Designed miniproteins, single chains, continued (5). Designs and how they scored, part 88

Each design is a single chain, and the fold is of that chain. pLDDT is the mean over its residues in the fold that is shown.

## One batch from the design tools (miniprotein)

Design m19046
Fold by ESMFold2-Fast:
Structure m19046 (fold): chain A 108 residues (1-108)
Amino acid sequence: MAALEAARAALAEREGLPESVVEQRELLALEVIVGVPSDTNTLAELAEFLVERNRDRNPEAAALAEKALEAYKQGNYEEARRLVLEALRLAAPPYLAELEEEILSHLR
């Protein structure tokens, strides 16, 4: 939990967003990563957020998020989740990829 709090603070500084907004978006991302069933609207909202934030900053991450939205539109939620996860890995600081691996190692 301390690592997650540090990650949220670092993202708030990096993105220039209020920490509460970063926390909410990061928790939604972790629900997708950990495989806790979020409703399909949460997945679409996260993908849209990644497109908007990364279009100018990380075009490759934005392109993956756009593909996730297309997969979601086609009803392919498994592929949409995979693409969102890949976009997060490209857009997120390296410590989020490490946090993802730590969380997954406890579940698998």
Scores: mean pLDDT 60

Design m19047
Fold by ESMFold2-Fast:
Structure m19047 (fold): chain A 81 residues (1-81)
Amino acid sequence: AAPLAPRRDVDPEEEATELFYRVLRYLHETDLPEEEKEAIRALVEGVVRASLLSQGYSQEKVDEIIAKARREAEERLRKEY
């Protein structure tokens, strides 16, 4: 179907960063094995990738957004803990 236009006042990179930050914070506070935490991180990345592609972003742009979002989320988490 036709892609929905992205919101002009909201950076998709900022939205992805917030999602990754929330997930990483949750995992930091959980008592799960590292292998399960890795699986959850991979699942979240896959969901974000699928969402951005469905919005009409190119594969290259999606890779850039995900990479930067993960980096910024990890930096925010380190500042809080």
Scores: mean pLDDT 76

Design m19048
Fold by ESMFold2-Fast:
Structure m19048 (fold): chain A 82 residues (1-82)
Amino acid sequence: ASVSVTATREGVGTGLSSLATSILGGSVSDGALTLTLNVKGDQATVTVTPLSDPGTVTVTITSSSATLADEIASVISSKSSE
């Protein structure tokens, strides 16, 4: 499954957590451009678009593999360090 969200930093934490719980079953935390998602089923990938405006983020979550936590951490870390 795929989920796409555009929101403020605070809104990402709240809104995406609700979506993750309802659709993927899990939780999320927000740390600037670093988002970590814990879900049931372990089949998703997060793509984070770097901000040009610090008040807004775009996050796309796509079901991808059985190693959800590892892939999410890898993608977020890669985008945060860029």
Scores: mean pLDDT 41

Design m19049
Fold by ESMFold2-Fast:
Structure m19049 (fold): chain A 78 residues (1-78)
Amino acid sequence: DAGWQLITEPLEEAERTLAEMEASGVLSDARVAEIRARLAEVRRLVDTRLPDSAEKQALLARVAALEARLEELVARLR
């Protein structure tokens, strides 16, 4: 389903970029902004396209976990 890929692909890209920044220990403002934008878009798509379900809750939990992980990394590397 192409609609599912619109949610999962940016989420996977955000996870990869975040992991790369964690591994390198180098903070990139451009990459941080990119991850924030991708996570905001995923949240918007989940809220507008998915009915309330276990799958929706799991996706929102993944977004929240990535947002928390990003903010912890930003605080740690400043």
Scores: mean pLDDT 80

Design m19050
Fold by ESMFold2-Fast:
Structure m19050 (fold): chain A 108 residues (1-108)
Amino acid sequence: VPSYDENVKAFEKKAEELKESNPKEAARIYVEVALGALIRGDFDLAEKFFNKAREILGLPKAPLTAENLLEVVKIITEEDVKSDPSISEEEWEEDMKAFYEKAKELLE
């Protein structure tokens, strides 16, 4: 089984390979790594990968707050909502609210 550090490096490599051809998927990978780091209590690593996701999406670097993290997650999930008629906008808004509350719990 790969170590956590090896998994982080593998995901970073995958995101870097995707950033020119599929920037939203690259940003999604960085957000997933950032969330994993945050759950493990590694705030510095979480903020680093969070800002890599922001950079790929053309956003300025920002402090890792629940609001700034929600902004990135909304951008990367917006396409899924628009392309899939089985996903209601109301259900997506409730999922985003639940995510925001969990992010606040982890960061505050």
Scores: mean pLDDT 79

Design m19051
Fold by ESMFold2-Fast:
Structure m19051 (fold): chain A 100 residues (1-100)
Amino acid sequence: SELQKKIEELYKKIRSLVFEIYKKATPEDKETILKGLNVISSAVQKIIDGEKLTDEELEQVRSAAEQIIKVAEKVDPNLAKELRKTLEELFKLIEEYRKS
């Protein structure tokens, strides 16, 4: 669907922003970023495969996103703002998909 395509495209933008933060992060924060990104990636893949996220899965994605944002704010506050905005757009599309 067009909504699934938009979610995938937005996730690709998120990966690019996260990678820029990852390059600048400490080894400990890099591990936090990778764990969080894996949670988000798995959820997006489920949506692309035609599955709808549960409330628990959505909460796990929101928690993972917030952990990445905390690292981003410490590393690069301007990239963190762009990342937060893009993640908020992703969550709006995921909620729209869940209601469809």
Scores: mean pLDDT 88

Design m19052
Fold by ESMFold2-Fast:
Structure m19052 (fold): chain A 99 residues (1-99)
Amino acid sequence: SSTVEEIKRLTKTTLKSVKENEEIAKEYEKKGDLNTAELYRGIAESLKRMTAAIMINIVLRNPEPEIIEAVREALHELGYSDEEIEEMYERVKALYEKA
């Protein structure tokens, strides 16, 4: 589906940006600038979390098996475990139940 292709494109774009920020962090760490290294690792982590939130919302709007599977694979590529993915779904569901 077009949604699955969009998830794949978003995943690739996010992975590229994450890797770029992690490499910048490594360069600063090698220079002994741990504060700047931590900043860039923080940017990489924020990019992962933002993308995960977008993907969870895609599934909630389109709960088709192929989309659920594509998001699960994407979140695994971003470094999330099945347990962490389930926790993300439960948190988002809880927010919608309170809204």
Scores: mean pLDDT 86

Design m19053
Fold by ESMFold2-Fast:
Structure m19053 (fold): chain A 82 residues (1-82)
Amino acid sequence: MEEKIKSYENSKKFEEQTREGLRKAVEEGKADLGTYAVLAANDGDPRARELVEKHMTPQERAGVEELRKRINEAKEKLEKLK
């Protein structure tokens, strides 16, 4: 938390831990699949993709695609800030 990079790394670690916990909860039927789909399908996690494809409705798929595009746009903007 002392540096900008440290803050960014902490955010990534938090996202990874959250994703891992959500993945386990989804497998046990305890989590919101939509939330997990947003995080994991965009990251190319094969297990998340399989869960999303099995249980996702067309509306949820459209939502995931929209978020995927926004994340990609944010990444491109961050790359321009280099």
Scores: mean pLDDT 61

Design m19054
Fold by ESMFold2-Fast:
Structure m19054 (fold): chain A 102 residues (1-102)
Amino acid sequence: MEKLKEEALELVRKVIDLGLELLKKETDKEKILKLIGLILEAIGLEIELEKATDIEEIIELLKRVIEIIEELLELTEDPEIKEKLKKIIKELEELIKKLESL
């Protein structure tokens, strides 16, 4: 369980980093506001995930991270960032399956 939680935290941090990379390149003010909101939500989920001890709570938090990634995918046309975000979704889905099997 500890290792799965550590892997989840690393994936959430990668999502935050990719969101910040998108924010740095964005010039549309409406998209900037949406990106800031999603980044702040991801940081909040990282804090909650660090404190979470219940498997069901961890699964719920990871599902919320996937929702953030799906919204980030709608805000970007960058194929490299899209590929990285989709890979993180797959890794989070595999972690959720492993947690559900405990």
Scores: mean pLDDT 88

Design m19055
Fold by ESMFold2-Fast:
Structure m19055 (fold): chain A 64 residues (1-64)
Amino acid sequence: GPTRLDAAREEALLALNKEANRVAEAHDGDDAAVDAFNQRLAEVYAADPLNIEAMRKVAEEAIA
């Protein structure tokens, strides 16, 4: 069966997608703001792809 790591990775990717959609909606028509958010999110994901709380924090900072 799938490992616990595979399940955690799936959950992290779903959380990542949800937060990215929230920021895109909040900054509709502001490509620069969305690009800046995506860059920061990519840095957090590269450092720890399972840190869902850090990803949410980046999204909250982007939405203000």
Scores: mean pLDDT 76

Design m19056
Fold by ESMFold2-Fast:
Structure m19056 (fold): chain A 87 residues (1-87)
Amino acid sequence: HEDVLEALELVEKLLLEAFEKGRKLTPEEVEEEAKRRGLSERAIKIAVELARIYEETGIGVFPAKALSAERFRRLVEIAYENAKLMK
């Protein structure tokens, strides 16, 4: 699932950059950056959904690397399934 990996890497990078600047990452910012990088429509949808899940879980104040591998994997799985439903 290349789209899932690209979305995850982008969101992790943007979350770390937002954290370093002392601000929250928004789904809108993720969508704009994904489009700028030329990600597929599916990858964009996954990235936006992953950013929304980060917002819901309060993880926006922590670096993505601070997430446990289990939690991060679960968030990616949820984002992927939601993206598939929103064809």
Scores: mean pLDDT 67

Design m19057
Fold by ESMFold2-Fast:
Structure m19057 (fold): chain A 56 residues (1-56)
Amino acid sequence: DLEEEAKRFFETFGSEEKREAAIQKAQATMDNEREAQLFVDYIKKEIEELEKIYNV
């Protein structure tokens, strides 16, 4: 499940700089453009939620 993988991946990195790196890696490793876009969109949504937690 891409959503669950995105959550775990994002939780591992925990900072804005690491979140950006995670998104870039996801885009680079996915050769299916649609799947990469869905994964990126999901991570961006999680970033917005987690920004409140991290106070970044």
Scores: mean pLDDT 63

Design m19058
Fold by ESMFold2-Fast:
Structure m19058 (fold): chain A 56 residues (1-56)
Amino acid sequence: SDLADVDAKLKQLDAEREKILNSDLSPMEKDIQLGVIDVSIAVLNTVKRILLKKQS
């Protein structure tokens, strides 16, 4: 289902976030990449809320 696909993608982004935090990237590179991940998580959380409304 669309909801399960969104949940799977959110888990993947959380794992990518942890990899960035544990990487040898510069503080600036980490900040930029974490910013991109955080925006992606926010967008998917919005999509999840819309999907939950459709199921209700």
Scores: mean pLDDT 84

Design m19059
Fold by ESMFold2-Fast:
Structure m19059 (fold): chain A 96 residues (1-96)
Amino acid sequence: MEKLKRLEEELKKAEELKYVIDALIEAGLTNKDPAESEEERELLLKLKPEVLEPLAAIAAQDISDEEAIELVKEFMEEPEKRKEEAEKELKKLEEE
């Protein structure tokens, strides 16, 4: 039961990180403000460090721009993979 609650929290966090990543990418590609409301802006500011720290670590590597872009794409796919893994574990616990 307690493990189920923790997996649900992890799933929610993965969904929120995915949202922030998508919003920052759209802003970078379109030069538009990613937040259309104060609530969205607060969410972006709150989760920005969790997104920007891994991206900064990728950018700090002595690699080509092409390699850095590929690593950023892989990082953007990571929340989706975490969500799928959490959903699988959640189903396993519900069967117990």
Scores: mean pLDDT 61

Design m19060
Fold by ESMFold2-Fast:
Structure m19060 (fold): chain A 101 residues (1-101)
Amino acid sequence: SMMTEEKVEKIAEVLAEAARELGYSEEEIEELKRVVRENGEQALEEVRRTLLASTPAVPALAAEARRLGQEEKARALLRLALRLARVLGLDDVAAAFEAVL
């Protein structure tokens, strides 16, 4: 199993890749990585809470994004959530996000 420090670095990498796909600057991406690393275990707990809270709303949010013509952005966010859930070992959450991709 991944150690806490390895999970923090993996979350930072996943968030950086998603931010780059969404068009954020390299300066913003480096700041994001710095904040995640600085917060450490707290960042993991915040991501976990956000994923768990978001999971029941995912099908409705995905449908609304398609209606608004934002399907590509919605898919990027869903892929981000799936990757984060997998790093954290949230198997049920990961399955829920994968089901709408």
Scores: mean pLDDT 82

Design m19061
Fold by ESMFold2-Fast:
Structure m19061 (fold): chain A 99 residues (1-99)
Amino acid sequence: TEKLLEELIEEYKKKKDKLKVLAAELLLSVYKKESLEEIKKKLRELGKELKAEPYAEAAIKVLEKMEEKGEKIIVSENSTREQLEKMIENLVEEIKKEL
């Protein structure tokens, strides 16, 4: 799963798909069990790097709303590439709602 997410992040970077890069990096951080504060810091740094700060702040808002509702993003050790791509697509749609 970690290696598949890293591969997807590199592919999205090459395609300049900033929303998918942010969504995939968010899923990778969740998979690595990073804290909410660590994920927020990472997303803000990425937003600055990608010149997509509004997208990063929208992604952070999605995470904060999920935390408030007790909703959890679950990334399985056995996730397929197709499952990870679907999770990224779904997360991008949630991020777009916060823009």
Scores: mean pLDDT 83

Design m19062
Fold by ESMFold2-Fast:
Structure m19062 (fold): chain A 90 residues (1-90)
Amino acid sequence: MAYNFYPVPFLSPKAVKKAKEKLGISDSTPVIFASSEEEARELAKEYEKKGEDVLVAAVVKLEGTSTEVTLTIYALAKGKETTVTVTAEV
């Protein structure tokens, strides 16, 4: 089955905002989603070469229970990296 590499729509905005805050970058910074942590690192290098301020993120983990869903993303911006976990209750 073809995998949808788009991050979880109901949690991704919250995770991205938290990543931007942790990395100390503007909320207006464009976001690019990679299919893996390795792809995210390669994309971050390419955008750094271009002198473009972007946040590159990848979904590391998605877990669900009957009461909550937890999303973990890996995020990079201009030589800095972080991991962010966000949870939504059902």
Scores: mean pLDDT 74

Design m19063
Fold by ESMFold2-Fast:
Structure m19063 (fold): chain A 83 residues (1-83)
Amino acid sequence: SSMIEKYARLLVELLKEPGSGRAENLLAPLGLSPEVRATLRELLRKAGQAAPSAGVLILLRELKETFSDETILEILRLALELL
């Protein structure tokens, strides 16, 4: 869908910025599924980032508030293909 593509492209752009700090501690309150977390780690590795940026963390919070885990996973998988 157009919304999935929009968020995937935004995520790819945000992954150009380096992350810092203990990202896993910031991600824990979001309640992401194990598969979403695993796909996010793969996405970070492919993007060459050790941790998600603040922008990525903010986007993930928005996605969790707006979409199901299945839809979030589709967004992350599309972002992985676009990298």
Scores: mean pLDDT 81

Design m19064
Fold by ESMFold2-Fast:
Structure m19064 (fold): chain A 94 residues (1-94)
Amino acid sequence: SLPVLDEKERELLEKLIELFEKLLEGKMTAEEVAEKLLELGLEEMKERGITVSEEEREELLKKGTEEITNIINNNKEKIKAGIKKWKEWLEKQK
């Protein structure tokens, strides 16, 4: 069974779905998606009192862009199936 998400977790999942749908449709680049994911991660780190340097941020963006590019190129059909499943699950939770 899928876990019950709170409102913040639901909003995050909806944002992740939107980013990957735009990536799959060619409306966003892997770098643009990596930048948005990094912004979300840095906000979480800030809430936990973790400071990330400018140099570390640039390295994370570079690695994130490479990882997202590799994931989408090698797992496109699995990502499409995952998005469909999560969208159906979210509609059921409304």
Scores: mean pLDDT 79

Design m19065
Fold by ESMFold2-Fast:
Structure m19065 (fold): chain A 92 residues (1-92)
Amino acid sequence: IKEQLKTETGKELYDAAENGDYKKAEELLEKLVEEYRRSKSEEERQKILHDLELLYKYFKSIGKEDLAKKILEAIIELSVEELKEAVEKVFK
């Protein structure tokens, strides 16, 4: 799974969680979310979303429910922000 991750921060999050350092994994999740928000490139945003989705599916599959839930919440938050921005851009 690590080889399928496209971002360095995503790979670091995976390593932290595999080593049982969930505090560091949560800090790296927050960093990845901020990288998404600061990104000016559609390509970079798609790489981050890919890594978040892959990490969510993986941690859910191995029973890391708390971490998986936090990743899912981040995905939902970013998706809602993107939809709101798109709507506001069309209608003033």
Scores: mean pLDDT 77

Design m19066
Fold by ESMFold2-Fast:
Structure m19066 (fold): chain A 119 residues (1-119)
Amino acid sequence: SPVERAIEIIDEIRKVIEESHKTLLSYLDAKDYEKALEVFKETERKISNLLLKLRFIAEEYFDPETVKELDEIFDKMIEIMSKLRKDIEAGKVTKESIEKYYKELMELLDKMREIVRKA
């Protein structure tokens, strides 16, 4: 079903975020900002592609109000990732800022999953 496909994509985004978080923290501990940035750019690319796939499913199968709610979450996730990328590029990221950004992304995924489940 479209709902099952959307949930599978959300679960895949979660796995990408969890793996990225672990890898990114290890490079930051080593102060390897170049590798941290490389990992994060790949994570951002993967998440953006998955969000785009989710958007196409939503636009085809879900109500306009549901699509609007998902688009608002999509935009917030892109904004959070962009801010984190810029902090890494500047060498100004902290473990605490990373934990905050990843927590916010995971909370948005939980909200997205609930919206999709009710569609």
Scores: mean pLDDT 87

Design m19067
Fold by ESMFold2-Fast:
Structure m19067 (fold): chain A 71 residues (1-71)
Amino acid sequence: SEAAGMLEKTRDELVPTLSPEDAALVEHFVAQSKKTLEEIRKKYGEDVALKSAEATVRTMRQFVEHQQKLE
């Protein structure tokens, strides 16, 4: 799925920049979000899943920026 690929690409970009603990949180979040996106795609279609993936990517990037400011 294109939506799942978007999350995987963002995970692959962010994980190397994080501590092992934060990397594990991001990996877990992406795995859970991929399951949610698959359900959204089945019920509402790919366009809605892509919009949800875009919002999820923004949330992940904001989380990483926030963590970097605190540490």
Scores: mean pLDDT 80

Design m19068
Fold by ESMFold2-Fast:
Structure m19068 (fold): chain A 82 residues (1-82)
Amino acid sequence: MERTKKVKKIKEEAFKEAEKLGVKVIGEVKEADVSLEDAEEAAKNLLEAARKGVLKEINASLSSLGIGAQAKKALEEYKKKS
């Protein structure tokens, strides 16, 4: 129970920080994702992509793996242009 709430909080805090950096967050955070490690990894990748200004939009309804993959794709696109 608490792990699911912690995962949701980590994702919500990461989305809030990403929004402050100019990322548009769509959808709603789901409590179905119970992987704390995946959530922390996704938050790290999301914030890195947001700080580099390469992520325009993120779907909060995705699993932690989906969020992390979306952020990584944005970072890879940035590297390919550089």
Scores: mean pLDDT 73

Design m19069
Fold by ESMFold2-Fast:
Structure m19069 (fold): chain A 91 residues (1-91)
Amino acid sequence: MLSKEEVEELFKKIKEALDKVVKESKNPKKAEAIRDIVYSALGSAIQNDEIHTKEELLEVAKKAAEEAGKTIDKEEAEKMLKAVEEVIKKS
């Protein structure tokens, strides 16, 4: 199980990775909208103490990215999810 401090540190690294995806995106406005949806979902789950494992963190991010992909842009949402997966893999 992850401590609350470890979850918050992972969220910080995820935010840095998603900000990089926005900067490198060919559609920065769509990428920013998807980033903000993922940030909001993760931030809410962390605030409510709903994340205790890397798998739970990834599940929250995946659900948020999949919903954003349906409404905004599927390709940009897939890039956001890959960035989250990479942070978790390296942690």
Scores: mean pLDDT 85

Design m19070
Fold by ESMFold2-Fast:
Structure m19070 (fold): chain A 80 residues (1-80)
Amino acid sequence: MEEELRRTAEEAARRAVAAGASPEEVARQVKDALLPLAEAVHVEAREVTVDGRRALLVGVIARLRGQPPIALTLVIPLPE
């Protein structure tokens, strides 16, 4: 399940970034993509700089029925 959540979140985030979405719009699109897979989802996105390169840090907390919460962190490179 974590692998499926990570794959889905990463695909949604990468597509949103490629389309020029803001951090808030990326968080929204990731949340919308994950809602069918979880009972509750919280997503936050922030721009960060890693080793002189701009990136988007995406934090996800998902709650699944009968399982402990899953926390994921994604780092998506931003275009220059």
Scores: mean pLDDT 82

Design m19071
Fold by ESMFold2-Fast:
Structure m19071 (fold): chain A 77 residues (1-77)
Amino acid sequence: STLPNAAALKKVIKTTLQNALALNKTSVSIEVPASVDPAAITTIVSEVAASLNLKINSISFTSSASTTTVTVSFSPA
C-alpha cells in the first residue's frame, strides 16, 4: 500500500470539489497514484460529497502505469 496518507488524499478531493462548486462546475478530474484502491477513493469521495451537501452522480476511473484519473460528476443534494 503506497498510501499518500488517507488524510492528504481526502484534503485534495475536498479542495478540488469545493473549488469546482465555487466555479459552478458539475464535474472534476483528480489524479491519484495508481496504487490507491478505487474502493478507498469512492469512500473518500462519498464522505466529502456528504460533508458538502452534494450528490455523486457518477465516478469513473482511467488507469495508467503510475496514475489513476478519477472523474466525478455531482449535483446539489
Scores: mean pLDDT 80

Design m19072
Fold by ESMFold2-Fast:
Structure m19072 (fold): chain A 88 residues (1-88)
Amino acid sequence: DRAVEERLVAFLEELRREQLERYKAGNTEPVRRTVEVEGLTVAAEVSFVEREDDGKRYLITGANVTVTSADGSTDSGGVILGVEEIKE
């Protein structure tokens, strides 16, 4: 329910922060993270895409998320974790 959703949002926000720090350090390799929340197993694979628009560069951080319930049923989807302007 809402408490589970809040924990999943916190997990994805932490992933976004961790991946943004990795990107700033020059590491753009995809990563996979897994967490268990209220009997759900949540696996996220995070990747980066750079885009240029109107002379500005942007980093798009995306994740493919798979949720597995205790009974073995799964649901999956893509989510955009964040869009950051690349400033130097």
Scores: mean pLDDT 76

Design m19073
Fold by ESMFold2-Fast:
Structure m19073 (fold): chain A 68 residues (1-68)
Amino acid sequence: SSQHRQQGDQHRSLGNQLFSQGRFLQSSDHFDQSSRHYRQSGDFDSSFDSDINSGISRIVDGVKRTFP
C-alpha cells in the first residue's frame, strides 16, 4: 500500500528529527511505527533499517541514562 509507504517515510523522518534532538525513546517509538508501516507496504528492507534505527536509539538512551 502506497499509504503505508508514506506513513513509514513520515515516521522515519520524525524518528530522525527526534534523535537529533536527543529524544531517543520517542525516536525509537517512531522508528518502530515506521518499521510496521513499511512491513505492511511490503518494503522489508526499509522495515529492517527502521528496526535497526529503533534499536540504536534505545541503546543510546540507555547509555546516556547510565553515564549522564
Scores: mean pLDDT 88

Design m19074
Fold by ESMFold2-Fast:
Structure m19074 (fold): chain A 89 residues (1-89)
Amino acid sequence: MSEAEFRAEEALSLARMAHAIADRIIADPSESEEAKKKAREAKKRLDEEIARLEAVLADPSASDEEIEAAAEETVETTLKLLKEMDKAS
């Protein structure tokens, strides 16, 4: 793997972890309805980000710069969504 591809795989792993956290919040009867709503919104956004980054990685014409930029955006979005879910819980 290139360094860019490795960064993208790490970004996907982070996004998938956040997705699992959202699922746990949605399933938890002790969480508020506000927390569950935020988790559902975050899960949808994470699904979109995962699909986007997977598409970039699957594109043989994508440059290392494009892959790195996509990975950075996925990390930034994932961290923002994790913070929003944490604030609601």
Scores: mean pLDDT 85

Design m19075
Fold by ESMFold2-Fast:
Structure m19075 (fold): chain A 66 residues (1-66)
Amino acid sequence: SKEEVKKNALIFADSALELAPEEFQDEVREMKAELERVADTGSVEEVKQALLEFARKLDELFKKLE
């Protein structure tokens, strides 16, 4: 359901924010806000796309730590 997809996406985003280094906190917070915006106004497919984009951006941030 859309509610389950939204809930799981936000749990993932919350976990990412909790684990993010201090220097990336603001960027991850902005990414989470965008995901929440799409989750509130978008379809299930739009939420899935936003979650995949969130994960892609998160991966790019973590590569800066390597």
Scores: mean pLDDT 80

Design m19076
Fold by ESMFold2-Fast:
Structure m19076 (fold): chain A 63 residues (1-63)
Amino acid sequence: MSGEEAARLVAEEGGSPLLAAAVGGGASIHNGDSLEEAARKAARGSGASPEVARRGAEQGSTL
């Protein structure tokens, strides 16, 4: 599953933007993306701001 798709699914199920960004960002990092790429994909999927998406991706990388 792509990080962008994972972020969208969490957001569609009523997850917070930060949670959606953490799930999507974490998935992107586990797929081999850099933190910057993970944050971009998380932002696109969750609709979170760049700062929230970056923070989410960092938290997701530790899950």
Scores: mean pLDDT 78

Design m19077
Fold by ESMFold2-Fast:
Structure m19077 (fold): chain A 68 residues (1-68)
Amino acid sequence: MLSGEQAFDLFVELVVEMQEKKLSPEEQKERLEEFYKEIAPKLSPGTQKMLEQLVEEYLKALEEKAKK
């Protein structure tokens, strides 16, 4: 089972990688969805909720930027 710290670090690493590669908003959404699906079953309920919130906040910011 992954710790909250490990889950957060992996999320941050993915975000940095996507930004450095200048991925499109659609590509970033696909990568985040795949990441969450692979990792979520390995997390405690508290860590899942934390990661879910982080992903949702990032996707919301990405959608707002793409539409404005």
Scores: mean pLDDT 78

Design m19078
Fold by ESMFold2-Fast:
Structure m19078 (fold): chain A 113 residues (1-113)
Amino acid sequence: SMRRREELLRQGLAEAERAAERARERYLSGDGPLTRAEALGTLTRIEEEDPELGANVRAIADAAKDEAEAVAVLARAGQFARLGRQDPATGEGLRALIREEGEAARAALEAAA
């Protein structure tokens, strides 16, 4: 049903935002090197499984104001990729959101260059 699909997307977004906040907190609380390594590993895996999604996620991370935000972006994207593997329809919705964010990030990076 449409209501079930919307609910799954909202739950997926909320879980991804919680993952981003946890990664940011870990980075800032002294687990920075480990959190950074985990985030980069997640990006590499996304780029290998879905090159278009990976390129958009990389652009968003590169446009982040600081490394804590970049780590949060990568944790959020990792959760989106995981949700897409569990439910492809939810994954396509999240992939479209990342594509939009990636286009905005590329525009910001181009303006800053």
Scores: mean pLDDT 82

Design m19079
Fold by ESMFold2-Fast:
Structure m19079 (fold): chain A 67 residues (1-67)
Amino acid sequence: MEEARRIVDQFVNAVEYRLKLGIPVDVEEEVRDLEEALRLAGASEEVVRQEVAEFRTRVEELKEEHE
């Protein structure tokens, strides 16, 4: 769980940085890349599902702040 959360934080930070620069973000593409990274790190499907939900929530909040 700790490593999975660390991966999510990295992806959220990358999205925030792109949004601050005005670079368009494809949320579904980021989700696919995040799922792959989580699976490569050995996360279970339940953990992948929970972390993807957390990522979507955090990205939605960032989009509201910047767009």
Scores: mean pLDDT 81

